# Designs tried in a protein design run: designed miniproteins, single chains, continued (5). Part 89

Each design is a single chain, and the fold is of that chain. pLDDT is the mean over its residues in the fold that is shown.

## One batch from the design tools (miniprotein)

Design m19099
Fold by ESMFold2-Fast:
Structure m19099 (fold): chain A 94 residues (1-94)
Amino acid sequence: SELDEVEAELGKLLEEFVRLAARHLSPEVFAEVIDLLAQAQQARKAGDLATARALLEQAGELVLRHAPEEVRPEARRILERILAVWDRLAALRA
């Protein structure tokens, strides 16, 4: 279904985002990113889509702030795609 396809795309983008963060961030900052993503998933499961989106944005801002300058354009592109896919997923579930 379209919903399953969008959820699969979101999962792949989140895996790419986590891989980039793991490669370029300190262990301490990476742990904070993972904690924010876990909180976003819990908020999503509770139906609090606004909180989940804000937590995804916070995770993205941490990666953008702490990643090497040369990696930031790729990190920003991945984040923008995550948020776009998230907004599409939220609209399909509304």
Scores: mean pLDDT 86

Design m19100
Fold by ESMFold2-Fast:
Structure m19100 (fold): chain A 86 residues (1-86)
Amino acid sequence: PEPPKLSEEEARRLLEGLRRELERFLEHLRELRERGTPRERLQELVDAALEFLDRVIELFRRHVPELVPEMEELRERFRREAEEIV
């Protein structure tokens, strides 16, 4: 079978989709925090999201390395904002 290929257009769409999904994730984290969800559980969710982003960044490095800085910026912004919530 052919390996999955990520085009530049597909990568840009994925990046924009991830920006929107991470904004929704941060809003969901705030809601969970307000509901009294334990900090340990919120941290697990954040760690899982960061691990997922690291895998996407690795995929970008293989197929669209020019978009890696934008992905790393998105990851760092998400990490910082999530730390403010947890």
Scores: mean pLDDT 84

Design m19101
Fold by ESMFold2-Fast:
Structure m19101 (fold): chain A 80 residues (1-80)
Amino acid sequence: SLEEIKALILDPNATPEELREAFDRIIEMIKKGELSFLEASELLNTFLQAARAHPGITPEEFAELEERARKVLKELVDKL
């Protein structure tokens, strides 16, 4: 559920693998039309803050996640 994903993102004990799985779930929910643009934007911003702070996420991996988030949000805007 969305609440479970959000709780995981905000959990300081979340592993890098759990964060990657959460990111993939967010992207899938967006692609399926389960999140509004505002909900998607807020959730992805919260995720990126958590990923940036996580010692198991490299700067290179973070940049890739940020780019993927930007592309998905742009596609949502382009469909409106």
Scores: mean pLDDT 84

Design m19102
Fold by ESMFold2-Fast:
Structure m19102 (fold): chain A 58 residues (1-58)
Amino acid sequence: SKVELLAILGKEGVGAENANTLLRKYKYDPALVLAEIERLRVEFEGDLVLGLLRTLPV
C-alpha cells in the first residue's frame, strides 16, 4: 500500500516530498517502487537519499 511504501522510505531517511514523488513516478506500483529502492541501494551503496535526488527532478 501507499502507507507501507512511505513507511519503508521514511525508515531509509527519505523525506515525504521525495518519497511521494518516487511513488507518483511509478504510479504507486509496489513492485516497481521496491525494485527501484533495491537498485538505488546497490548503485549508491545504501544512500537512498542521494540515489533519489539523482532520480527525481531537481
Scores: mean pLDDT 72

Design m19103
Fold by ESMFold2-Fast:
Structure m19103 (fold): chain A 103 residues (1-103)
Amino acid sequence: MKKEEILKKLDEVLRLAEEHLSPRVVAAFRDIVENLKKLIEGEDKELAMFRVVASAEELIYLDPRLEPIAELIVKTAVAISKEDYETALKNLDEIKRLLEELK
């Protein structure tokens, strides 16, 4: 699948986070989305991966309900780093579904 499709889904995930989560939690989601975009663009992949993992842990600390979403975010980052864009897209669709289930 195309990198453009992943970039579009990342923006959709961020929009859903903004609709369903508090501003403090959304700030951590913004950092995650920006670093996932850096992974896709091939910018400093090691630093981008580290920042995604750190911000995913911050999500769990700020809102423990987000633990399944944080796990999927890390799996998505790993899939992107392996250029497994099909798995990344499936994980992003699951993240979107879980965010909508938060009410």
Scores: mean pLDDT 85

Design m19104
Fold by ESMFold2-Fast:
Structure m19104 (fold): chain A 83 residues (1-83)
Amino acid sequence: AEELKKLAKKLPGKAGKIVIEAAEKLPEDLTLAAMMFKKAAKLLPGEAGKIVEEGALEAKKAPNPEEAAKIMKKALEEALKLL
């Protein structure tokens, strides 16, 4: 959760705020958190947005919030390399 919030602060515009909100919802509602993460992807340019959207789809299929958080973190780290 904390690592996701730190990475989210590096995202441009409103995308970072939405990812922070997704990280906060993740322990309570994995499906909602994944949907919010996908919403953040639409605010990111080009390939970075595509990586975050794919991460959201993968996180939604995760067996628990901990695995979903790992998927989201990896997607953000990859997207940030393109920003």
Scores: mean pLDDT 82

Design m19105
Fold by ESMFold2-Fast:
Structure m19105 (fold): chain A 87 residues (1-87)
Amino acid sequence: EEIQKLKEEIEKLNKFIEEVNARVDAETDARLAPFYLQYSIELAEAEKLSPEERKKKIDEIRQKMNDAYNAARTEALKKILEEIKKK
């Protein structure tokens, strides 16, 4: 009975962690959605370049995408954590 209560509390915490991660991921995706189309166009245009120029352009686009993702993820996490603290 004591073990069952602890198991239920652990399952509740695991569900909460999963819900938090899902919300952060959804918020991150929503923030990045406008940029994904732009990045797709830039990547498609880069494929028309010479191999050397294409690699340089793809590296630049990849850096921009990573920077945008990290910024969006950070802001999403802050927003979701603040919403959770208010509950």
Scores: mean pLDDT 81

Design m19106
Fold by ESMFold2-Fast:
Structure m19106 (fold): chain A 85 residues (1-85)
Amino acid sequence: AIEELKADTEKLIALAKTEEAREYAEKAGEHALEAARLVEAGDEEGAKRHLVEAYRYTAKFLAANGKEEEARLAEEAARRGEAAL
């Protein structure tokens, strides 16, 4: 649900160790929320594009926050999503 995505975004922002990580967390949340809205509107292709961006920003957040292994997994998820577009 959209409210759950907002709560998850706020948690990521709270975990950010730097301003750069915080900005990546905010962008990941913005794209995840837009993807959810597009799913509700029936725009599957638009939703997939925003979901790919959400994973990419999550990977950037994780890397900036010192979690390189988790960042690699998020980047792999983004690559798989883009290949499906």
Scores: mean pLDDT 80

Design m19107
Fold by ESMFold2-Fast:
Structure m19107 (fold): chain A 74 residues (1-74)
Amino acid sequence: SPQANKALLQLESEAGLAMMSAWVLLKSGKITRQQFDAFMDELDKLVEKAKAANDVSVAQDATKKMNELLDQLK
């Protein structure tokens, strides 16, 4: 649906920003390579699940979980 596509685009946009934030944490020495790789793996799983579901609620839940994972990384 158009609403699901919009929610997925929002998730993908915010995922890009989360990836950059995690990369900055890695480059500044605030997290390890292992923590970075684990975060990237979980983020990839959340995005792929949202793409497969093509559902607004799944995309919104994925965005929330991604932000929670990013906060835990700090």
Scores: mean pLDDT 85

Design m19108
Fold by ESMFold2-Fast:
Structure m19108 (fold): chain A 88 residues (1-88)
Amino acid sequence: KLEEFEKFAEELGEKVAKKVVELVNDNSLSGEEKEEKIKKLLEEAEEEIRKKGKELGLPEELIEKAIEKVREIAEKPLKEMEENTKRL
C-alpha cells in the first residue's frame, strides 16, 4: 500500500519534471506564461497525490512528505537550467 503510493509519487514527479523541461524549452511561450503553466502543473500534481493518498488511507504526514518529494523532483530541471546559465 505504502510502496504503491511511493511508486505513484515518484512516477508523477518524473512526468511533471519532463513537462517542466518542455515548457522551459518552449520558445513560443513568454517567461510569465511558462511560470504560470509550471505552477498549474505543480498544483495538479499535489491534488493527484492527495487524492491517491486518501484513497489508500494513508496518514496526512505521509501524504505531505510525498508532495514535498514530488515538488523537489519536478523543480530539479529548473534548478539545473539556472546552474547551466551561470556556467555559460
Scores: mean pLDDT 76

Design m19109
Fold by ESMFold2-Fast:
Structure m19109 (fold): chain A 58 residues (1-58)
Amino acid sequence: SQELFDKLMELEKKAREEIDKLVAEGKKNNMPLSEIQKKIDELAEKYDEEALKLVKEG
């Protein structure tokens, strides 16, 4: 459905923006790459769960 697709695209956009900000801020603050990666993985898991809920609801 177009509505589901639009919601998934909005989630993808939001996830990308949050990950980009996290990477930029982490690098600016000289955060270890391992910590940046862990935070990225946590954000990705959160957005994957939200996407799965949208798909399963249909």
Scores: mean pLDDT 83

Design m19110
Fold by ESMFold2-Fast:
Structure m19110 (fold): chain A 75 residues (1-75)
Amino acid sequence: SSAEAKRIIVETTEEILGPEVGAKVAEVLSKLPDSTSIENILITGYLTALRLVPDKVAAAMELYRRSKERIEEHE
């Protein structure tokens, strides 16, 4: 579900980039309508993290990869 995807992306962001970045990603994702596709939620989370920590490209890419894997394999 859209809500489950948002939760997974936020939790994954907290694991990789810490709770402060995770909280900001959660704020941005909470504004997306429930009709938003899982792919667009993933991309929005990734881009939000990159804007907050533009020097941590590899970490942001791992956030995208791990979130996508968790959504596809565990939900």
Scores: mean pLDDT 82

Design m19111
Fold by ESMFold2-Fast:
Structure m19111 (fold): chain A 63 residues (1-63)
Amino acid sequence: SALRLVAEAELPRVEALLEQLRAASDAEAIKIARQNGLEAKDKEEAIARAERRLSNGRAALAS
């Protein structure tokens, strides 16, 4: 499906984003999230939103 092709292209980027968010300070995590189209009030929300994006991408690959 078209979703699978998008997921194959974006999945490595989302995984890299998650690692950046986990390694960053709270303030930097919010900034990085915003630069990647994720609105978050704190680092925990930024990570949760990135994890959801990753989960959705993996689900698309499994379909």
Scores: mean pLDDT 78

Design m19112
Fold by ESMFold2-Fast:
Structure m19112 (fold): chain A 103 residues (1-103)
Amino acid sequence: MDKKREEARRRAEELEEKLPTAAPEDKPRLLNELAQAYLQLGKYEKAIEYAKRSLELTEESDYLLKASSLTVIGLALLKQGKVEEAEKYFEKARELLKKALEQ
């Protein structure tokens, strides 16, 4: 839907503008949201880039945010036809979700 694509585009623009001035603790979540927006826009390489940046900045114990970012990477890879790579990222996300349930 064009309206959904426009909303995702505006969301991506808003997040890119907000990121430089965001508190360090907020950046991992904003990067994950930006990755999701680019995934919705079909910009899979950008979705992977921002999700990986979110992972690098995410706290070791934030298993839910890490799992979310890994899932975004997996979905983007799946959309690119990289099924075997996507499977590996989904498995990593599943392992982190198990750790989150232990907390």
Scores: mean pLDDT 87

Design m19113
Fold by ESMFold2-Fast:
Structure m19113 (fold): chain A 65 residues (1-65)
Amino acid sequence: KDEELRREIEEIRAQFERLLAALTDEETRERAQQLWVEAVQLEEEGGSLEEVLEKYREALRTLLG
């Protein structure tokens, strides 16, 4: 279960980095980066993997529109 969630987080991180590098919309990039920092902070603070995954998904959704 946790192994599966960690793998999904890793996949989202890779996808986010690729999209962020390709995106030229500065406002969207800034919002997505802010949400990403919140996800990283939650992970470092020992938040649940489910909550961390949802925050990373929120950041990715911001880049996708």
Scores: mean pLDDT 79

Design m19114
Fold by ESMFold2-Fast:
Structure m19114 (fold): chain A 80 residues (1-80)
Amino acid sequence: SKVDEILEKIENDPNYVLSKEDLELLAQRFNEAAAGMDPELIAEKMAKLLKKVKLSPEQKEYLLSHLSPELRELLEKYLE
């Protein structure tokens, strides 16, 4: 999938810069995962990923703005 390609780029290419489209696809994937699984575990995994990708403040807020309200709330609690 396109998201799997993005995740592979994050792990294997330290010079890969995430586009707005990449951030939207990641947010959609995490929303879907949270709907079918424990949202708290998905939020924890997202927090670890955000640390790895070294997002700008603008990129981070763009990603967060595309998350479901439940997942965003859990992620914000994890980051506190």
Scores: mean pLDDT 75

Design m19115
Fold by ESMFold2-Fast:
Structure m19115 (fold): chain A 96 residues (1-96)
Amino acid sequence: MEKQKELEEAEKRVDLLYAEFQERIAAGETPSEYEQRKLIDGLAYVAEMAIELDNLELAEKYIERIESLIPHLTPELQAYARERVEKLRAKLEEKK
């Protein structure tokens, strides 16, 4: 399906952002709130597309990546990320 190709391209883009973010955290840097939000939105987008395509394992993987980032985010983005995770998990449970 065409949506499968969109998902694969979204994964490639977000995986690069995630890797860069992890490198910067490992170096003791705190990425900007804009960079934090961009990464969360990208990860959530991949998870949501995976749910729509019934790839629940892939959706879980990207939800878990958002959860793993929460301790490294600013307080405002921590709340935002938690809300995104809750909404994604609710959609995931509806598909089970």
Scores: mean pLDDT 85

Design m19116
Fold by ESMFold2-Fast:
Structure m19116 (fold): chain A 60 residues (1-60)
Amino acid sequence: EEDEKELERIEKSLAEAEKRMQAEVPNTLLTPEQVAEVAEGLRLIIRGIEKAIEDSKKRA
């Protein structure tokens, strides 16, 4: 539903932001490896939120 659409939009925004960071700021203080770790961590959080939403809908 709406919550699922929001999660998809967040995932797409994250992917775009990661690509933009790599393209625009190659000399950023964050290494490519650190950027990948942050992105992976955020994706795990998103999956956790997705499960929480599914759980909430089961209660409703």
Scores: mean pLDDT 69

Design m19117
Fold by ESMFold2-Fast:
Structure m19117 (fold): chain A 95 residues (1-95)
Amino acid sequence: SEAEHLRGLAEYARKRILANIAKLTGDYDKDGDLAAYMTFGMAYWTLADEEERRALVDELYALSDTLAASGDANAAKIGDIVRAQADLLAKLLAG
């Protein structure tokens, strides 16, 4: 189903980013992890209702906070991108 596919993409993106942070290598595939994350965002936003879109925005802020707290410079940079996307999507929901 679409919901199962979107959950799979979200879990894939999160697991890749967080697993690389957990290894404390600073050597994460930022391009692959970012691509998976953006694919999740685009697919989910397109298929989601307003409540699900609000939940996505909350998840993006939570992910941004997790990445910023990681202590990894690459994760912090991705966290900044995620926060900027969350801010944009939050404005779209408000206006």
Scores: mean pLDDT 64

Design m19118
Fold by ESMFold2-Fast:
Structure m19118 (fold): chain A 81 residues (1-81)
Amino acid sequence: SHEEVDAIEREFLNRLAAIRQEAVRTGDFAGARARMEEAIAETVARLSELLSPEEVARIRAGMEALADALLAGARARRAAA
C-alpha cells in the first residue's frame, strides 16, 4: 500500500539522518558511506516487494543522490569548523 511505502521511506530518511549526525560527530565519512549504502540496499529490498522495478529504480536513484548530498554537506561543515 502507499502507506507502507511512505512508512519505509520515512524510516530510511530517519536512518540517513542518524548516520549523517554520527559522521559529523566522528569524522568517519567512509564508514557513513558504507552504512548509507547498506540502508539503501535494505530499503530497496523491502520496496521491491511492493513496487515495480521501474519505480524502485527511480526511488533508488533519489536515495543515492540524497546520501551523496548529505555526506557532502557533512564534510563541508566539518571542514569549516
Scores: mean pLDDT 87

Design m19119
Fold by ESMFold2-Fast:
Structure m19119 (fold): chain A 94 residues (1-94)
Amino acid sequence: AQAVYQDQIDLGEGAREAARALGSVAKSVKELANMILSMARTAERFLSDPSLADALRKGAELASKAKSVEEATQIVLDTLDQRIAQLQQQRQQL
């Protein structure tokens, strides 16, 4: 149980770092949103973390409405930070 939460936190932190890097190279809000959706598909298919995939899809949807790549990047990071905080709190209750 605790090990599963740690693995999910580690994956979330890795996704956060990847999202930040993608935000630094994305040329448009649409490009960033599409790259984050690609990360969501990878999380669902290969990492066995459907909750991370859902968080990434939500982040991509919200980011697609942003007016700049910087705003879109921050929206994705905030979405992932909320998920990581939720997992950390759940782990503390074990």
Scores: mean pLDDT 80

Design m19120
Fold by ESMFold2-Fast:
Structure m19120 (fold): chain A 62 residues (1-62)
Amino acid sequence: MEVKKEAVEKLREETRRASQAALDYNKAKQDPSKAEEAHKRYQEEIDRLRETLKEVAEKLAS
């Protein structure tokens, strides 16, 4: 059970980063140059979050 807690904590941290990136992307949408950069950042954070989610799901499903 403890190991799942650490995975969940990592998930929260990544969710926080993804939320910030989403906000930045929304603000940057008015500037195509900044929008593309912010979108890349957002995608990277989402991919990271998805990997952690998969790890947590596997531990919970086991």
Scores: mean pLDDT 76

Design m19121
Fold by ESMFold2-Fast:
Structure m19121 (fold): chain A 97 residues (1-97)
Amino acid sequence: SAAEKARLQQLVALQRQGSERTLKEAPKALKEGKLTENEAKAMVYHAQAGLTLIEGGPEAEVERLLELAIENAPSEQEAEAIRRGIEATRELLAAAE
């Protein structure tokens, strides 16, 4: 329905906003000593991968950014969370189309 499509588009907009917030906050948190360099890189690359996916960018670029995010993840649990986050965004975008 039109209402369901509008709701899904709102969820995509919230995902975009969250990723844009991460791109602003992660470098600040790194400067303030609240994140390690690797933690900040993982968050930034994850946010960039999500934004690239939302903007319909090349799949190769999404995969490159995802691999960089995983490489910088401080644990296997956090790497898995990053993978699941991108997969959830893919599912949301497919449902919104």
Scores: mean pLDDT 89

Design m19122
Fold by ESMFold2-Fast:
Structure m19122 (fold): chain A 71 residues (1-71)
Amino acid sequence: GSTKKYNIEGGLKLAKKVFPKLTEEQEKEIAEKLKERAKELGYEESDEPDGIRESAELMFEIAGEEYPHLF
């Protein structure tokens, strides 16, 4: 479809495999930022694999922006 998808829970599970040093509070903040950015970019919520992958990619970008000193 023309609209990209996102899934916060699935994205977090994938992101945690790469960001094991993130605290629960930081993970929550990243998830909230992801939801906000996905909405701004016109992403649609989905449980499909493409939504999970796109969410993980956005979380990588957000983590690098919010916590550059940890990466």
Scores: mean pLDDT 73

Design m19123
Fold by ESMFold2-Fast:
Structure m19123 (fold): chain A 70 residues (1-70)
Amino acid sequence: SMTVMEVQVPQTDMATFARAAAAQGLSMRGVDTGGPVATVVLTGSEADLEAMVRESERAGVRILSRRFTR
């Protein structure tokens, strides 16, 4: 029941996004912070990933792209 989600967020929103992921107990890796947009990969259940995305958006994170990769 685990899936993988790739997300792009503005680098300035990454601290808030990472906090939301940690609060949901989600595994996060593959952070590319070399530019104004960070690319991260999260692993978890679909329900937990969707809940985390919703909480991140409520906290003001602007998710630029989202894709399930597995």
Scores: mean pLDDT 81

Design m19124
Fold by ESMFold2-Fast:
Formats: sequence, C-alpha cells, structure tokens
Structure m19124 (fold): chain A 62 residues (1-62)
Amino acid sequence: SVERGKELYEKYLKAIFGEDAKQGPELTLELLRNGHGPIPSFEDFFSEEELEDLLAYIKTLP
C-alpha cells in the first residue's frame, strides 16, 4: 500500500505538494484534508483504497 500511495502521490499530488511535502507530514495532511487549488480534498478526489494508500505513504514522510 505504501508503494501504491507513493505512485499516486507522485502522479497526481507531486505538482501540488512538491515543496510543502518536504516540510513534513503535518503540512501535507493539512493540505490533503482542506484541499489545494482545484482539489477540494483527497477524500472526495480519491477512492477509499487510494486514500488508505496515500495516508500510508504520507506517514513515511519525515
């Protein structure tokens, strides 16, 4: 699931989160919960399985 979450993150969210993701998982989770730009939130943008994979990956970030 972590590997799949990384793939989803890099494909869809990297352009949005790029710099902020490097600052830590707290900021990344905040952006995912509240959305960013055209994406309202990841729970609306992704399926439940994809959300699980993304969360698993995000928690591996420093």
Scores: mean pLDDT 61

Design m19125
Fold by ESMFold2-Fast:
Structure m19125 (fold): chain A 61 residues (1-61)
Amino acid sequence: LIAGFKHLANGNLDLASAYFQAAIAQNPDDPILYNNLALIYQIKGNLDNAAAYLAKANALL
């Protein structure tokens, strides 16, 4: 992917991740919110953060 193209996509995903992080602050025991963050980080290619959020979601089930 061209760097500029990837930066625009990441800008949208950063907004989405900020939204879910705010939702987690209000409801930290909701595994769905952590699953959504894991998906966002997976799409961004940040597999370490994706794995961490997925593990947190599974721990809350």
Scores: mean pLDDT 73

Design m19126
Fold by ESMFold2-Fast:
Structure m19126 (fold): chain A 69 residues (1-69)
Amino acid sequence: SMQQSIQNARQDIIRSTPDQFDDTVQRMIDVYGLTQEQAGSVIGDLLREGRITDEQAVRMGRILRQRSS
């Protein structure tokens, strides 16, 4: 389900190290089937919840935007 995909994406992001950020963003889109908007929302939600750092959110957001171009 979409809810399960979002939950799996959340856990992957939380556990992601900087060297894994590109792979984590790719999995959100290609494996979990999230749109770029949904993936961005998940990252933003985790930042607002304090589950990830500002640095992680900025870096993952940049990777996500690069994939959209």
Scores: mean pLDDT 85

Design m19127
Fold by ESMFold2-Fast:
Structure m19127 (fold): chain A 70 residues (1-70)
Amino acid sequence: SEEEVLERFREGIDTALEQAKKAKESGNEKEYEGIIDLLREAVDEVAKRLSPEKQAELRGYADKAIEEAK
């Protein structure tokens, strides 16, 4: 279901951002930016497979999580 896809991808976002946060804390800005860029690309691709309501939920979650990881 779309709900299961959204839940699984939210978990993936959280995992990716934890790795990005560790890279940033270690001073590896290139790795941090690479993870964020790949994550944004993945969000766009997954969003295309969801309803407009779930697309908004996914994008909102990703944007907030990325902002908190800065």
Scores: mean pLDDT 81

Design m19128
Fold by ESMFold2-Fast:
Order: sequence, then structure tokens, then C-alpha cells
Structure m19128 (fold): chain A 111 residues (1-111)
Amino acid sequence: SDGEKAIEYIRKGIKAIEEGNWKEAVEYLKKAQEYALKGTDVEKLREAAELAREALRLAKEKGNKEVAIAAAETLKAVGRAILKSSEDKKDILYGIGEVLRGIGELFELEL
């Protein structure tokens, strides 16, 4: 599924961040964004959101702004997909929260 591919690419991005492969990390996270936006499985998208937050945390710890921006954009994309795919109020609120978190992180990183 697209949600499973988003998870796969975020995991590859995390590994690239751990290895200091910044260009590969950005490329994997951008691929994760493409698949996340097509995702409809809310359970898989929630897992993708948790992994995107981990990628963002790790990128910030490593001090790479470009990778952190890519991770925040991935979190925003996952949140939008959850929001689009959810009828349950709790999942809708979760999706909104992840979009707002991604936007907030982007403002922090761009300032």
C-alpha cells in the first residue's frame, strides 16, 4: 500500500540520517511525502507520522537543516493524508495536530 511505502521510505531516510548521508535522507523523505499523500490507511499513516517525528528529531540532533525541513514536510504530508482519509473525530484531530506540528517546525527551521 502507499502507506506502507511511506513507512519504508521514512525508515530509509532515518537510516540515511544516522549514517550522515544527507542527500539520500532528503531524497527518501521526499519519496515518503509522495506516498504518504496517496495513503488512505489511517493506521499505517499514524505509524508513518510517528516515524516522521523520529526522523525530524534525529535530523535536528544531527544539525542538518535541509533534512529537518524534509522531515517536517513529510510529517505535514502524513497529517494531511490522515485528515483526508479520516471520518473519526479522533483521527481528524490527530491529522490536524500533525499538520500544525509540521508547519510550526518549518517556521522554526526557516527563521
Scores: mean pLDDT 87

Design m19129
Fold by ESMFold2-Fast:
Structure m19129 (fold): chain A 84 residues (1-84)
Amino acid sequence: SSELEEARRQAAAALEEAVARLLAGAPATDRDLQLALSWAALQDPALREELDRIVATLPAEEALARVRELARAQLDAAVAAARA
C-alpha cells in the first residue's frame, strides 16, 4: 500500500509541475498527456474500464487515437481546474 501511495504522490507532483509549465505558456508534450490520463485513471474506475475496453477491442492505431483524445481531454480539464 505504501508503494501505491508513493506512486500516487509522485504522479500528482509530476502532473502539478506539468500544469504549472502549461499555465506559464509552455507547449503540451506527449508525456504531459500521458501523466494527465494516468492520474485521471487512478481516480476514476469508469475511465480505467473504458481504457481497458479500448485497448482490448480496437485495432492498435484506432486505440492509440482514442487514448490520445481521452488524454488531451484530461490534460485540458486539469489545466482548466488550475485556472478556476
Scores: mean pLDDT 85

Design m19130
Fold by ESMFold2-Fast:
Structure m19130 (fold): chain A 64 residues (1-64)
Amino acid sequence: HMLDTRPVTLTPEEREELRRAAREIKQRHPDMSGDELVAELRRRFGGRVSDPVARGILAEIDFS
């Protein structure tokens, strides 16, 4: 396969999927640190989600 550059920008639907997943992980593992939640979220979505994006999603759910 060719090496394609994919944008790091998520659609609104993808962001909502990530927020829902992050809330579910946090509820299931309330003792997890933010770094551990970021790592778990990134594993769940593979290489599609970068560290800054995952941290942004966690910040969004923390202020909601």
Scores: mean pLDDT 72

Design m19131
Fold by ESMFold2-Fast:
Structure m19131 (fold): chain A 74 residues (1-74)
Amino acid sequence: SLADEVIEELKKLGEELKKKYNLTPEQQARFDAFLEQLIATAKDELDRGEDPDEVLERMKQALETAVNYLKKKE
């Protein structure tokens, strides 16, 4: 489904961002918790008929913002 494709793309980006930013185990745990919340939100929005492309773009931006925040907080 389109929802499954969006969720898989977000999971893939999450793994790429964790590796790119060399997150510590503690930062990875916080990032994974955030990703889980984003996936739940994305699924809910897609179930409500939101545009998959718009959902994906917003969630990608949120993930990049979150990883930058985690690195800056050190």
Scores: mean pLDDT 83

Design m19132
Fold by ESMFold2-Fast:
Structure m19132 (fold): chain A 73 residues (1-73)
Amino acid sequence: MSSRDVAEAVLIAVEVAEATPDLEEAVRRAGEKARERLGEQAEPLARASAIAYFTQPEAVRALVELLRPTVES
């Protein structure tokens, strides 16, 4: 995967986690959405990112702000 794809998978996971209060549902949705947009390689990364958001939301939000310019065009 490219660094841009990695950043996009993280951003997808955080957006899903913010909208979904249930951890298991958020992990499932984040994985599905990332797979659909970026391919099968993105699913494990999005799932891990959703878990990270539920454990350390403030740290992950800060990371998202740093990654956002990488996926914008």
Scores: mean pLDDT 80

Design m19133
Fold by ESMFold2-Fast:
Structure m19133 (fold): chain A 62 residues (1-62)
Amino acid sequence: SKEDIRKQLEKESKDLPEDLKQGLLDALDTALSDPSMSVEDIESQAKRMLKVAKERVKKAQE
């Protein structure tokens, strides 16, 4: 389940600039390593971070 979240984030972030993609993956890896975080919390956090990153990239390209 946690590995599935990471794979999904990698797939959905492939079109992001490398620095933003690496930042998202680093933040996710930190959350995945935290035993106090549930899978649901990690997935919600990853989705929010990805949405914000995509919106910023879209706005910057317009």
Scores: mean pLDDT 77

Design m19134
Fold by ESMFold2-Fast:
Structure m19134 (fold): chain A 98 residues (1-98)
Amino acid sequence: PEEEIRRLREEIEKLLRELEEKYGEDVARTVRNVIRHLLDHMRRQGLSPEEIVRFLREVNYVLRLLLEGKEPSDEELRRMSPYARAFYRSMRFIVSQV
């Protein structure tokens, strides 16, 4: 899990650079801070490495959809973890402000 977490975080950083090119530096920084805050909260709640991996995969998926100008379906949102849904809501709000 630790090595997979590292790889997923590296992939997310690449997606955040693409987000910066599309929406600007402030959006990318705010999104990075939301991810960091949610990860910190998950660790404080004692969530397993496997749950953290799931969250990072969900974040990766949401960022890719956003960069493609797409949104998750209602079914996909229902299958996401509560943390991933919170991330998606934050992303929609942040992007709507630019």
Scores: mean pLDDT 84

